# Designed miniproteins, single chains, part 70

Each design is a single chain, and the fold is of that chain. pLDDT is the mean over its residues in the fold that is shown.

## One batch from the design tools (miniprotein)

Design m2566
Fold by ESMFold2-Fast:
Parts: structure tokens; sequence; C-alpha cells
Structure m2566 (fold): chain A 64 residues (1-64)
């Protein structure tokens, strides 16, 4: 279903973001989350997209 596809997109983006954070690249982690949010909005899941954007903003504030 489209709902299952949206969930998979969000989960994969979160996994990739965590990996970038562990590599010391929070900016790339935030970019991954923002791109996934755009795809979720196009698919009609604005609430899930908003959650990823909020996560991206939090990640972008990380300092190493």
Amino acid sequence: SMEEKAKEIAEEAERRAVRYILEGNPQKAAEVLREAAKELEKLGFPELAKKLLENADQVATLTF
C-alpha cells in the first residue's frame, strides 16, 4: 500500500541519517531527512513529512 511505502521511505531515511550522524556528518543526515520529507509530501503524507523535517532541524543543530 502507499502507507507501507511511506513508512519504508521514512524508516530508510532515519537509518541513513543515523549512519551519517555516526560518521560525524549531521548536515548530510539533515539533507537525507529533508529529501525523504519532500517525497512523503508528494505521496500525500504531510504529517509524516513534518516529523522528518522536525528531526532534520534537530540533527542540523548537532556540533562535533
Scores: mean pLDDT 85

Design m2567
Fold by ESMFold2-Fast:
Structure m2567 (fold): chain A 54 residues (1-54)
Amino acid sequence: SMLEKMRRALELIRAGETDVDRIAEETGLPKDVVEGIRTQVETEGFEAAEARLA
């Protein structure tokens, strides 16, 4: 599902992956969605981003 892919992207970011293209390839998400998740993490932090996907 989309939410499972988004949670996987969040876990990759948490693990230190910074390359948006790499995260998009690993998860199958569109690059713009990955960029949105990364912006969310940078703006509100991991805990807030994770809560939105729970």
Scores: mean pLDDT 80

Design m2568
Fold by ESMFold2-Fast:
Structure m2568 (fold): chain A 99 residues (1-99)
Amino acid sequence: SKIEELKEKFIKLFNEGNFEEAAETLLELMELVAEKQESVEFKGRKIPKNAKVFIEGWAGVLDIDLEKTPLKEVIKEILKYLKSNNISAEDLINFITGE
């Protein structure tokens, strides 16, 4: 499925440290998952409610200004931090997709 393809692509990019493309891939994955789950509008995009909670929580921890920072850049900074703290791409996906 397109969702499984995006999951594999995200895991590869995240593990390679390509956070620019990883953030774009994760956003596309979030938007597709939002079509099948409870979703919310967040910064002009439709994403799963769990994804919004995740982004807001980590943005708060990292002191990122959500009003002034584009969503892709917020996600990119979160991914850099999580990678540096040995959080797995798989755990990240499972939380966001509710699996």
Scores: mean pLDDT 85

Design m2569
Fold by ESMFold2-Fast:
Structure m2569 (fold): chain A 60 residues (1-60)
Amino acid sequence: SAMEERAREAARRLRELEEEAILALSVDGNQAKAEELAREARRLYESLTPEEQELASRLL
């Protein structure tokens, strides 16, 4: 379903943002960039419907 596709894509993007934030912090020492990426991830998650959030959380 379209909802499942959106949840899967969101989970994939959230994982990418988390990995980029970890690399920004651990490799580059860039705290500001890590915080920016974490905020982007939070906004993405909060943009999902409650059902999409539940599905995405199960995929993470």
Scores: mean pLDDT 86

Design m2570
Fold by ESMFold2-Fast:
Structure m2570 (fold): chain A 96 residues (1-96)
Amino acid sequence: MGISADDQAILDSIIANAPNMSIRDIMRASGAISQADVDRMEAQYGIDSSALGHYGRAFAIIMVQLYGRDAGQARTQQYIADLSQYGIAATNRRID
């Protein structure tokens, strides 16, 4: 199922710029995607990130688009764990 044109444009912009963004900047930018379209994309990809806040859920969608479902989910969990354990500094690096 498709998302709104406005949210698709935000998503496409983040995906295109991801190699030049820090993990923190991607998480921050992801928050601009609507909750309704995050919910739709989670259903489309068959993921459940309901334990995460809106920015974390939207970030998970971006990771899944960049790396695929399994690898994207694994990277999301690793980055959220790093953020929880080491604080914001752990997210200042770029995506590999």
Scores: mean pLDDT 77

Design m2571
Fold by ESMFold2-Fast:
Structure m2571 (fold): chain A 92 residues (1-92)
Amino acid sequence: SSLAARGLIDAIRAARADGGTVSVKIAGDTVTLTMTGVGERGLAGARAAAEAVRKGGGTATLEVDGSTVTLTASGLSATAIASVALDAIGEE
C-alpha cells in the first residue's frame, strides 16, 4: 500500500515538473488524478504509478487524451489515501 502512495505522489510531482496542473479527487478507497499539460515525464510518472498501484494489490486505469492524463487508482489503504491527500495539500 505504501508503494501505491509513493507512486501516486511521484506521478503528481512528475506532471508538475512538466509544467502541468494536477487535480486530485478522493472518494472512499479511490484516488483520481486528472493531469493537464503533461509531457513525457508526467506520462511516464502516471504509468509508473499505475504499476505501483497494481503491484500493491489495487486497481489502476490510465486514460490519455493528448496532454491530459487521467489515472484512477482503487483499492487503496486508508494510510495510502491519507499520504496522497497530505502531499496534494502541501504541494499547493
Scores: mean pLDDT 82

Design m2572
Fold by ESMFold2-Fast:
Structure m2572 (fold): chain A 59 residues (1-59)
Amino acid sequence: SYREQARRLIERIGENVEEATPEEIAEALELMSRTSPEERDELVRELGEKMQEARKKLE
């Protein structure tokens, strides 16, 4: 499913945010746009949490 594909990509981005390409981020957003509004809201929250965690490690 698009939700599962988006989640896997978010996990990969979260593992090494510094190496994430703009293309990978765009792909994740595209996959999320293919999910239901409820699923998309959950995925957006998960991505935001991963990005915040990565930012804290860089500080």
Scores: mean pLDDT 74

Design m2573
Fold by ESMFold2-Fast:
Structure m2573 (fold): chain A 62 residues (1-62)
Amino acid sequence: DKALEYADKAIEAAYKGDYSTAFDYLNKAFKAIDEAVKNGASQEELDRMLQALQRAYIALFG
């Protein structure tokens, strides 16, 4: 799952203080979710991706 992978990488980069890389991966996670929606991903899959994105957002901004 690309969205989960990118979200995890965003969190890792944020913990390392590399916010430029973290923002890049956060943006890639957003795009991966948008593509999943367009490709008919299930609600369960979308919920998992959105939760991962939320965790990444909190790591960066919370």
Scores: mean pLDDT 83

Design m2574
Fold by ESMFold2-Fast:
Structure m2574 (fold): chain A 66 residues (1-66)
Amino acid sequence: TGRALHYVEKAIVSLTLGDHEMAIKHLEEALKYTDLPNLKKALESAKQGDYELALEYLKKALEELR
């Protein structure tokens, strides 16, 4: 649980800094520790280049992991 939360927080930071490659890597790492639908949607959105939608789903996943 703590590992998934840590990677979600790193993905949010990377995404807000415009580091899309690192954001996707952190999202993929988080999904090794949890299968939350909002994380899967965030990864799909990021891979499609919709970083605003990816950030929205990441924030929802962050609240679910707290």
Scores: mean pLDDT 85

Design m2575
Fold by ESMFold2-Fast:
Structure m2575 (fold): chain A 61 residues (1-61)
Amino acid sequence: MSAAEINALEPREAAIAALLQTYGIENLSQAQIAKALGLSVATARRHIRRLEEKGVIPARP
């Protein structure tokens, strides 16, 4: 699968999706995700928004 050609964003998005699938979207805040992955809260929030836009995860209420 060669869809990993836009590199740096996809691995972080995959890591966030894996965390949310493991712990549940309502059990992890954006700050907790950022802390777990060593990202700023702003960076984590941006990746979460992109995952929502791609339909990988549901929009958080």
Scores: mean pLDDT 67

Design m2576
Fold by ESMFold2-Fast:
Structure m2576 (fold): chain A 72 residues (1-72)
Amino acid sequence: HMASPEELKKAIDELYKKAKEAIEKGDFVTASRYIAALGILTAAALLNGHEDVAEYGRKKIKELIEEMEKKK
């Protein structure tokens, strides 16, 4: 039923890449949608006891928010 830690981390990496590409293009609406999806995956990892994957997702979200702030 639930995704493995490896599957969740892979999904986080893919969304991080897409969000970062959107930020580089100045498409903050699309970037915000990917960051929201990262938040959902991070919450899912935490709720399923994958604390390391959740912390990884949280770190990726923080990096994306900092990058968006730099592009203001």
Scores: mean pLDDT 82

Design m2577
Fold by ESMFold2-Fast:
Structure m2577 (fold): chain A 89 residues (1-89)
Amino acid sequence: MNDPILASHRQALEKAQAAGDRHGEATSLNNIGSVLKNQGRYDEALESYQQALEIHQALGDRHGEATSLNNIGNVLKSQGRYDEALELY
């Protein structure tokens, strides 16, 4: 395993899922997405952020929704997909 930070966040995700901790699950997914984005793995980063967004929406967490949407927008901008990023705001 070559990325201890990504491994740590994936372990946190598994623990949150096992505990039924939806907030912790969403936090871990956002952290995984950030690491993947920094590695240029944009499609995987989008999947992680979209899963976090869905959890925040299910919880009614407006602040978490905004954070996940901002993260998705940043990935789309990094891909040159500016029109799609603007739709999130």
Scores: mean pLDDT 83

Design m2578
Fold by ESMFold2-Fast:
Structure m2578 (fold): chain A 93 residues (1-93)
Amino acid sequence: AERVVELIREGFRRIAEAALEGEEAAREAARRAQAEVREALSAEEGETADALGGLLEVAAERIIEAAREGPEAAREVAEEFARAAEELARAAF
């Protein structure tokens, strides 16, 4: 599951950076991260992939809101959600 944890961390980082460019960019980054996680987990467990995908989508909206306050706020929210997603992934494996 180390690869899934890396994909989660990188995904949330990209969402935070994309949110500074715009809301559509952040949602696109979230959809891409969701697809990458789903591909990595397709042979293991679909329910975990769905849960992680849902968390990425919810996190993107919160990161978009935080980005209105600045890059540090967006990064902090992204790091919080990344930790939650990592715990979920580790619990599944």
Scores: mean pLDDT 79

Design m2579
Fold by ESMFold2-Fast:
Structure m2579 (fold): chain A 80 residues (1-80)
Amino acid sequence: MRLELEAEIVISLLRMLIAILRIEAARNPEKAAALAELIARAEALIAELEAKVAAGTLTEADLEEARERLLELLREAEAL
């Protein structure tokens, strides 16, 4: 349950990030292509985490990697 709950939190944060990036892409069309790439990477990470939760194969290492990938997406978004 703890790992699954932590995955749900990460997935929720990724969904919030995607929503914010979509709004930013609408406001700044010149950044739309770069923001679309970040959105695609966030959606891929959600799919990976949801698949592992569904299969019961989620590990602490998977969550650590997911958090690092989320932070990298945030850094790249802030740099745009």
Scores: mean pLDDT 87

Design m2580
Fold by ESMFold2-Fast:
Structure m2580 (fold): chain A 59 residues (1-59)
Amino acid sequence: GMSEEERRVAREVAEKLRAIGDAVDAGIAAGRAARAAGGSEEEARAAMLEGIRAGGGKA
C-alpha cells in the first residue's frame, strides 16, 4: 500500500495539478469571452493570460 509520505506527496501534486487546470480553463474562457465581445487578438491573449494569473492565485 501507499505510505503516508507517498500519500501526502501525491495529494500535494494532485492539488497543484487541479489548480493549474482550473487556472488554464479560466484563462481559455476569458480569452474566448474577449474575442466574442469583439476584442482584438492581442486583447484576447491579454485576457487569457490575466485569467490564468487570477486562477493561479495572483491578484
Scores: mean pLDDT 78

Design m2581
Fold by ESMFold2-Fast:
Structure m2581 (fold): chain A 70 residues (1-70)
Amino acid sequence: STAEEIAAAIARREALALGASEEVAEALGKWAQTAVTNPAAQPLVREAFAAAERGDHETALRLAREGVAL
């Protein structure tokens, strides 16, 4: 859906802005798409974005890497 595509694009852009590699950014984009359609996946994605929005880029990147490692 359009919402899933937008979520993926935003996640990828934010991850790259935080210093993540293209591989990590792509993985986060796919995870964000899954979170839109699967509520159980949402808490970690929401927390990573909340940290980035607060300007806590270190926490956002850590959560992003931790999520990709799952």
Scores: mean pLDDT 67

Design m2582
Fold by ESMFold2-Fast:
Order: structure tokens, then C-alpha cells, then sequence
Structure m2582 (fold): chain A 70 residues (1-70)
């Protein structure tokens, strides 16, 4: 779970820089991943997949909203 979160984080940040997303929106995306990482560390084995899915979905939504500003 943690490895998949890092891989997705790296790819999404790369896309954000390529699309010249404003710094404030990049910070929002980073905050989503930080919260997801903390939840993932506290999650039971049964909950980890759900935490991962929620974090990815929220980060993708934030990225799409940021793209509309660029």
C-alpha cells in the first residue's frame, strides 16, 4: 500500500509541474497525500486498501480542479 501511494504521488506531482499548476494547489495535493500517509500508517490490514483508494481519488480530484485554474 505505502509503495503504491508513493508511486502515484510521484507521477501526480510530475504531471502537476508539467502543467504548471500553481504552488498553492500543489500544496493542497501534498496535504492530501500527507493525511493519507498518516491514515495508512494507523490503518489495519483490512482498512489499508480503502485508505489508499480514498487518498488517490481525493488527490486526483484536487489535481483536476487545479487544472481548471491553469
Amino acid sequence: ALKKLKEFYDKLLEKAYENKIPLEDIEKIQEIFSKGYEELLKASEEEKDKVLEKTIKEAEKAFEEALKKT
Scores: mean pLDDT 78

Design m2583
Fold by ESMFold2-Fast:
Structure m2583 (fold): chain A 62 residues (1-62)
Amino acid sequence: FKVGELVVAKEDYEAKNPLELSFKKGDVLEVLEVIGKHYVVVKNLKTGEVGIVPKSYLEKLE
């Protein structure tokens, strides 16, 4: 993933700590930062909320 890229949630996700973001399948998220190999910071375009999410729950919108 790349900063500024739009991605879509493949499945519902429940935040496991206060820094993570919960989201629903089909939500469109903007990548704000890439953290290591497995996580990204994203903004949920529907809610405006920002948080850390695992890359495995996301796919590129295009």
Scores: mean pLDDT 81

Design m2584
Fold by ESMFold2-Fast:
Structure m2584 (fold): chain A 62 residues (1-62)
Amino acid sequence: MSPRERALAELERLAAEARAAGLEDAAQGVNSAKDFIERYKLTEASQRRLVAEARAAIERAL
């Protein structure tokens, strides 16, 4: 699996987790990050940063 595919898979998992917890704003933020990675050619470092920020936002909201 490529770094991009791994980032998208992790964001999909985080979006599902946020929705299950009732965190609609966090889920929307994760979906925006997914769209950004899908539409733009980002570096692996930028992809990892977006995933880390999404994860931290969900953890803070829980």
Scores: mean pLDDT 80

Design m2585
Fold by ESMFold2-Fast:
Structure m2585 (fold): chain A 57 residues (1-57)
Amino acid sequence: DREKFIEEFAKRAKEKGEVTEELILEAIAEFLNLPSPETILKLSKEEQEKIREKIAK
């Protein structure tokens, strides 16, 4: 279910937050706007920054 994927994304976002708080904020923002959080987590830093710009605008 998508609901379960969303919950797992939140857990992974918290784990990445251990690395950088900036990443956790981006992950949350992207998760709210994108239906496939797993894709976001697999994205490179370069691609994540592109999505951040789209969400942040």
Scores: mean pLDDT 53

Design m2586
Fold by ESMFold2-Fast:
Parts: C-alpha cells; sequence; structure tokens
Structure m2586 (fold): chain A 70 residues (1-70)
C-alpha cells in the first residue's frame, strides 16, 4: 500500500538514510500519484541531499495537490 511505503520513507528519513527514504517515497507516489504528503517529504529528502532545485519541484507538486501543505 502507498501508506506503508510512505511510513517506511519517514522511518529512513528519521535515521538520516535519505537515499532509502527517497526510494520509499517514490514507491508511494508510484502507487498513489496524488499522495501530496509523499511529494512533500520527497522534497525534504532532496533538500538534505543538496538537490535544491529538484526539492523545489516536489514541494510545488505537493502544494498543487494539497494547498494546506507548507
Amino acid sequence: DAEKYYELGLEYYKKGKYGEAAKYFLKAIELDPNYAKAYYNLGLVYEKLGRHELAAQYFRKAKELDPNLP
């Protein structure tokens, strides 16, 4: 389920394993392309990886899907 992969992404993010976190957030998006929170957290991952332009793209996508997200 998309939620399962999203939760795995959060767990790896908390551990500082940003590559694994990105993998699981991307899997959540693959299963649910409208999963706004997964796009938002993928943006946070890419910020940690220094990929600021890519992070901005994912933050924009998250906000488009859910305007209540930061």
Scores: mean pLDDT 88

Design m2587
Fold by ESMFold2-Fast:
Structure m2587 (fold): chain A 68 residues (1-68)
Amino acid sequence: SKLEERLEELERELEETEELSREEALELDTELGVLELEAAVRKDEETLERVRELEARLRERFGEQLAY
């Protein structure tokens, strides 16, 4: 599915990237938020869990850049 394909792309981007700018981190967080909403609407618990795991990893690595 397009949702799963996009999620796999974001997983690869996060794995390959050692450094993210604030803009890049915010863009990635926004894309994950869209995927979370789509997975929730579909009641796709497996995909929703994967999105939430990526959101957690992004915030753990770059949470300071996402904070105001």
Scores: mean pLDDT 79

Design m2588
Fold by ESMFold2-Fast:
Structure m2588 (fold): chain A 63 residues (1-63)
Amino acid sequence: SAEEAAAQGEEAYAAGDYETAVRHFVEALRLDPANERARAGLGRLRDEIGLDRFQELAVRAAA
């Protein structure tokens, strides 16, 4: 489910695994584009690592 994917993204983020976190959040939004947990998680991650690194990981997650 989108909720499960968002939760897995949050766990990966807490572990410092930003690439895995982005993959799970992107999957959550693919399942439910309105998922607030995934949207908030991606926003927090972008703020943490910066826009350039975030964009690199987002492109890889969509591959």
Scores: mean pLDDT 83

Design m2589
Fold by ESMFold2-Fast:
Structure m2589 (fold): chain A 58 residues (1-58)
Amino acid sequence: MKELFDLAINQDPEGLAKKLKELGVKPEQLRSVLTFLKNLTGISDEFIEKVEEEFKKL
């Protein structure tokens, strides 16, 4: 969780997507996880869309 938080703050969508995949997050869970991070960190919807795009490439 802490590592995901740091990736979100540093605005690294590729790193965050890879970490979520490594943690076994499924596509249907991705939205819930990203919404949770948005509520904690205030990341933009644009950043979330970029993470989703990178996650689909994995």
Scores: mean pLDDT 76

Design m2590
Fold by ESMFold2-Fast:
Structure m2590 (fold): chain A 56 residues (1-56)
Amino acid sequence: VRAEAERLFAKEEERWEALRKTASGVVKKVIEHELERLRKLLEEDPEAALEHLKKL
């Protein structure tokens, strides 16, 4: 479960990083905040993180 969630998170992180590079300062900060939230969820509850990532 954790390994699968980490793999999906890495893929999403790459996509969000691409968006972050073209975003304004405010939007860039929002993207960084959401990535940190997902990373924290992955550490605390990898099953919930996996379910969330599968829906993206």
Scores: mean pLDDT 75

Design m2591
Fold by ESMFold2-Fast:
Order: C-alpha cells, then structure tokens, then sequence
Structure m2591 (fold): chain A 86 residues (1-86)
C-alpha cells in the first residue's frame, strides 16, 4: 500500500471529523494543525472526483454548527477555495 492508497479515499466521515475539530479549536495550534491535515488529505486525493467538494462541504457544515468559533469567516473562505478547485 502506497501513501496514495491511504489518502485516495477521503471519506465524508473523516472529512467531517477533521472539519469539526478545526472549527471547534479555531484560533489554536490544534485547530490550525487539524485544518492543515484536512487540506493535505484533500490535496492528496485531488485526482479523486468529489474529494475537494467533500472537504469543502464538511468544513461549511462545521462552520454553520459553530458560528461563534474564532476564525469562522476565514474557514468559510478556505471551504470556498477548496470547492472552486474542483
């Protein structure tokens, strides 16, 4: 198994978990690291149709559930950029 096989299937549940953690820990090192992990997984899976869309949708849902989280507007912009790359 290659690194590509490990990340090629960005499952919606995994994307949702990472997005929620990134929003809940917004403005912290943990939140930033979790967001970076989600973005890295989306980049590795970018040749898989819908991977960037899945990441963007998960991040938007997490933002909507936590509208008062620090950096929520910046996280929304990240989601829009991920969706635009599809």
Amino acid sequence: ASLEEHFAALEPAVAEELAERAVRHGGTSLGAATLAALMLLAEVARETPGALKAAAEALLRAVEEHPDAPGVEELREVAEKLAARE
Scores: mean pLDDT 64

Design m2592
Fold by ESMFold2-Fast:
Structure m2592 (fold): chain A 92 residues (1-92)
Amino acid sequence: TEDEKRLEEGIKELGRLLGFDTEEQFELLLKWVREADRLAKEGKITKEEMRKMFAELYRKLLEIAGVDTSSLTDEELLAMFRARLAALAAAA
């Protein structure tokens, strides 16, 4: 239970920093982290597959925020995310 609370708090903090503060976005982030961790522990997922899963997550998060992602590739979504992380790092 303590590890579960710690995970949930960490995901809420990450979502807040990225500008994803809705319950729906939090639920997507938490579900993705749990699934990615399971697949990684099972040794059944490549770095490329993990990137694709993350791009799909980021697309859904942006769509909930009202962003039209229909013209964006996975590579463009990952580039947008990297730019956001760089901006956050520069602000810290």
Scores: mean pLDDT 79

Design m2593
Fold by ESMFold2-Fast:
Structure m2593 (fold): chain A 71 residues (1-71)
Amino acid sequence: KAEELVRKALEAVKAGDLKKAKELLAEALNEYDNPGITLALMLVSIALKYKKEKEGAELAIPILEKVLEEL
């Protein structure tokens, strides 16, 4: 269920675990192709690459909250 995966990804982002969030978002995309999920996955991936996990989380949270409202 994409909704459950996105919810778990949001919880992981809020906990600062962007690596887990990336895995959950990639799995969610396999279940449901959604531009909000894609954007959040890109932001989390970029944040991990540049070691800007706090900034990445702050940007990803509102996107994932919006995706959950639509699911």
Scores: mean pLDDT 83

Design m2594
Fold by ESMFold2-Fast:
Structure m2594 (fold): chain A 81 residues (1-81)
Amino acid sequence: MSEEELKELFKKYDKNGDGKLTLEEFIELLKDLGFDDVFSEEELREWFRKFDTDGDGTLTFEEFLKAVKALEIKKKLKAKK
């Protein structure tokens, strides 16, 4: 997905409008993108924790963008046959 598409999805799931995603909003967004076809919910939750640098239970747009782009690469590597 393009960065612009990810930005629009971020805004859609940012229910509080604070420029951050909660863990649950992040998981819902990743399921919308089909990442749950390749990764378990536990793997996605661990992925969130790796990018939650402040430990506040939220991701900024920049942390979210890095997390999703890294997951897209990992998904392509797992799906390659």
Scores: mean pLDDT 77

Design m2595
Fold by ESMFold2-Fast:
Structure m2595 (fold): chain A 103 residues (1-103)
Amino acid sequence: GVEKVGVLGEPNDVVAFAFDSEGKLLGVGSASASNPKVAVENAITLAKELGGTPELILLDGPESVDLEKVAEELSEEFGIPVVAVKGVKRGDYSELAKKYLSK
């Protein structure tokens, strides 16, 4: 493993990762922690522009944001499962997505 690979986002940013049904990464969006919806919108938009169908979104960000509550609200708004994750190494997002898609 690479010793320095962690989620080193800007202190006030959230990041959304959009995946297909197979756990393939389709798009990534980032936004200020004050607007986590924008991160999810950006990830979905990029996924669709690249011809993908997003089936799962992983949302990561600073501890100052109640990411679990935000993910629940955004899941309802977008009609796509949004799951809050914390401290995941960059290479582990697709593997984590596959676990959520398998349940």
Scores: mean pLDDT 73

Design m2596
Fold by ESMFold2-Fast:
Structure m2596 (fold): chain A 94 residues (1-94)
Amino acid sequence: SVAEQAERALEEGERRLEEASPKDRGRAAGDLATAAWSAAALTKGPQRGQNAETMGRGLTQEWVAKGEEGYELAERAAEDARAEAERAIAELRA
């Protein structure tokens, strides 16, 4: 199901962030944000999921390029995006 696909994407993103070295933490956080946005958007259709993935990848590159400030933005984005994805999955299961 779409809900199961979304849940697996979030689990993979969380695993990667947990396993990331300090130097890779910002990129891993950006990847988690991208996965979460894609998961939430996927509940509304495959094209929206693809668009969210493309946007997230672009933002992650920008955040990594900004260094410390970018890493902080990526971490906040990942937390917000994960909460949005969890809500979207819960609504889909209701």
Scores: mean pLDDT 80

Design m2597
Fold by ESMFold2-Fast:
Structure m2597 (fold): chain A 62 residues (1-62)
Amino acid sequence: SEELVKKAMQALKNGDYETALKYAEEALKVDPNNKAALGIRAEAYLQLGKVDEAKALMDKLN
């Protein structure tokens, strides 16, 4: 959903990485191949200190 991606992106800009992750995951339930949502999820994991999870998600984007 375009709306969920926008909410995830706004949360990411505000430094609310948990909320960004939540909305990105919800967007991916609607469209699992949404590149914007996949990128936001990877960035949120990285910012939350989940580096291994972020790397795995970034590999999937390539």
Scores: mean pLDDT 78

Design m2598
Fold by ESMFold2-Fast:
Structure m2598 (fold): chain A 85 residues (1-85)
Amino acid sequence: TEEGLELARQGKLEEAAAAYEAALAADPNDYEAWANLGQVYARLGKLEEAIEYYRKALALDPNNEGTRAQLLFVEAVMENPEAFA
């Protein structure tokens, strides 16, 4: 998912999402692509979708501490957006 990572770094979030979706069409067990989609959707402000994608990534790799931390952070922002404004 190097292409998707580079697009996300450039702030091209919609293009990054499309790149990760293409990667997942080729390999639906790519937990990194699911986690990266979660990150992109969180950056787009689509927190509910971000949580769904992070949960999918954790279902494929339940011991991934980084993905778990990202999920917990997005859940915290969604529950208390005022604290992150």
Scores: mean pLDDT 79

Design m2599
Fold by ESMFold2-Fast:
Structure m2599 (fold): chain A 62 residues (1-62)
Amino acid sequence: MAERYRELARKASPEAQLLMVAVSMALGDYETALAVAEAGIERFPDNEGLRRAYEKAKELLA
């Protein structure tokens, strides 16, 4: 069951993942923003937007 939800999340587009990160950051939920960006980089390591989002979320968490 858990693997099924992870599989669905992994199929989300990089644009959808970037939107999730942006919304989480706007709400002050930097932990969720970092987790989403990290999962995005695992799937799309060449996506510059996701790499930048990960670094920014990591910096905001200190």
Scores: mean pLDDT 71

Design m2600
Fold by ESMFold2-Fast:
Structure m2600 (fold): chain A 77 residues (1-77)
Amino acid sequence: SNLEKLAEEYVKKAEEYVKQGRFDEAAYWYTLAGSYYLKAGKYDKAIEYFQKALELRPDDLTAREGLKIAEEKKKKA
C-alpha cells in the first residue's frame, strides 16, 4: 500500500541520519515509519521501528505511545 511505501522511505531516511550520527533526527524518522506501518496494519514492522526510535531517544512519548498501540493491536490480530 502507499502507507507501507512511505514507511519504507522514512526508514531509509532514518538509516541515513544514523550513518551521520544524527540520532534525534533518526529517531524522528523511525517514529514516523512506525506510525505509518501501524496505519497500514503492519504491526510487527511498527513495533520494530518504534523500538529503534526508543533506542535512540528513550523518552520519546510519541514512540512509546505508538509502541503500546502496536503491541496491543498485534495481540488482537
Scores: mean pLDDT 90

Design m2601
Fold by ESMFold2-Fast:
Structure m2601 (fold): chain A 80 residues (1-80)
Amino acid sequence: DIPPTPEQVAQAQRLRARYSPEEIRALMTELAREAAELLAAGVPLPEVQARIDARLQARLGDPDLTSEALSLAQYLLANA
């Protein structure tokens, strides 16, 4: 119910410009799978979110890649 900040919207739009809709879906599927594996291993939820974001950013070299920004990018895509 809280609208995203202008910077969060800008971050999501940068992701939409860099990645196709198919790539965004693939990244979100990958993050969901990694999160499920960490949760099954007993890692607390806030630590899971931080770890998956850090891994994705390091692997692809893109500091805009967070689970939150990808979720917003997917939401904007689905409601376009």
Scores: mean pLDDT 80

Design m2602
Fold by ESMFold2-Fast:
Formats: sequence, C-alpha cells, structure tokens
Structure m2602 (fold): chain A 57 residues (1-57)
Amino acid sequence: MTEEEKRELRERLREAVREGRLRSPEANAALSLLDEQPIDPTISEEAIERARRFLEE
C-alpha cells in the first residue's frame, strides 16, 4: 500500500467517525493496521474485524 493510499484511508476514517459510520475503537484498530502497529488489546475482535472490512472497501 502506498503512502498516498494510506493518507486517503486516514481521511476516509476521519469522515466515517464524524458521520457515525465507525466507532472510535474501530477507527483506532484500522489506524494500527495501516501503520503495522500492535492493536490496543482492549479493542474487541469484532471491532478489529470491522476495521479490516472497512480497509478492504
């Protein structure tokens, strides 16, 4: 994934949270996945799955 694609995804994540389409834990999981960082262990597996699905769209 290119840096441009990552920037566009971060912008879409902010918009999705603002519009209520994603919750904060789901957006945080998606950001961690984009940056190849460990996901916060307090985030549920369901929220991680929603984050992965969002990034695949």
Scores: mean pLDDT 77

Design m2603
Fold by ESMFold2-Fast:
Structure m2603 (fold): chain A 75 residues (1-75)
Amino acid sequence: AAFNEANELFKAGKYDDAVTIYRNILKEKPNYAEAWNNLGAALKSQGKLDEAVEAYRQALELKPNYAEAWNGLGA
């Protein structure tokens, strides 16, 4: 439920709200690769590039062949 809410906020351009929900999810479920990837995308959309890179790297640590996370990182 919360992950879908954050995704809808991201699609609506409400990046601050999306980031808050993704971070809350990851506090409880740190091994949630899709949430790390989507957090990275939201941070990148805000221009928070260093934080976005960290989030994408966490997604890739969990899923090394995660194409969306590699694309987000610019690889």
Scores: mean pLDDT 87

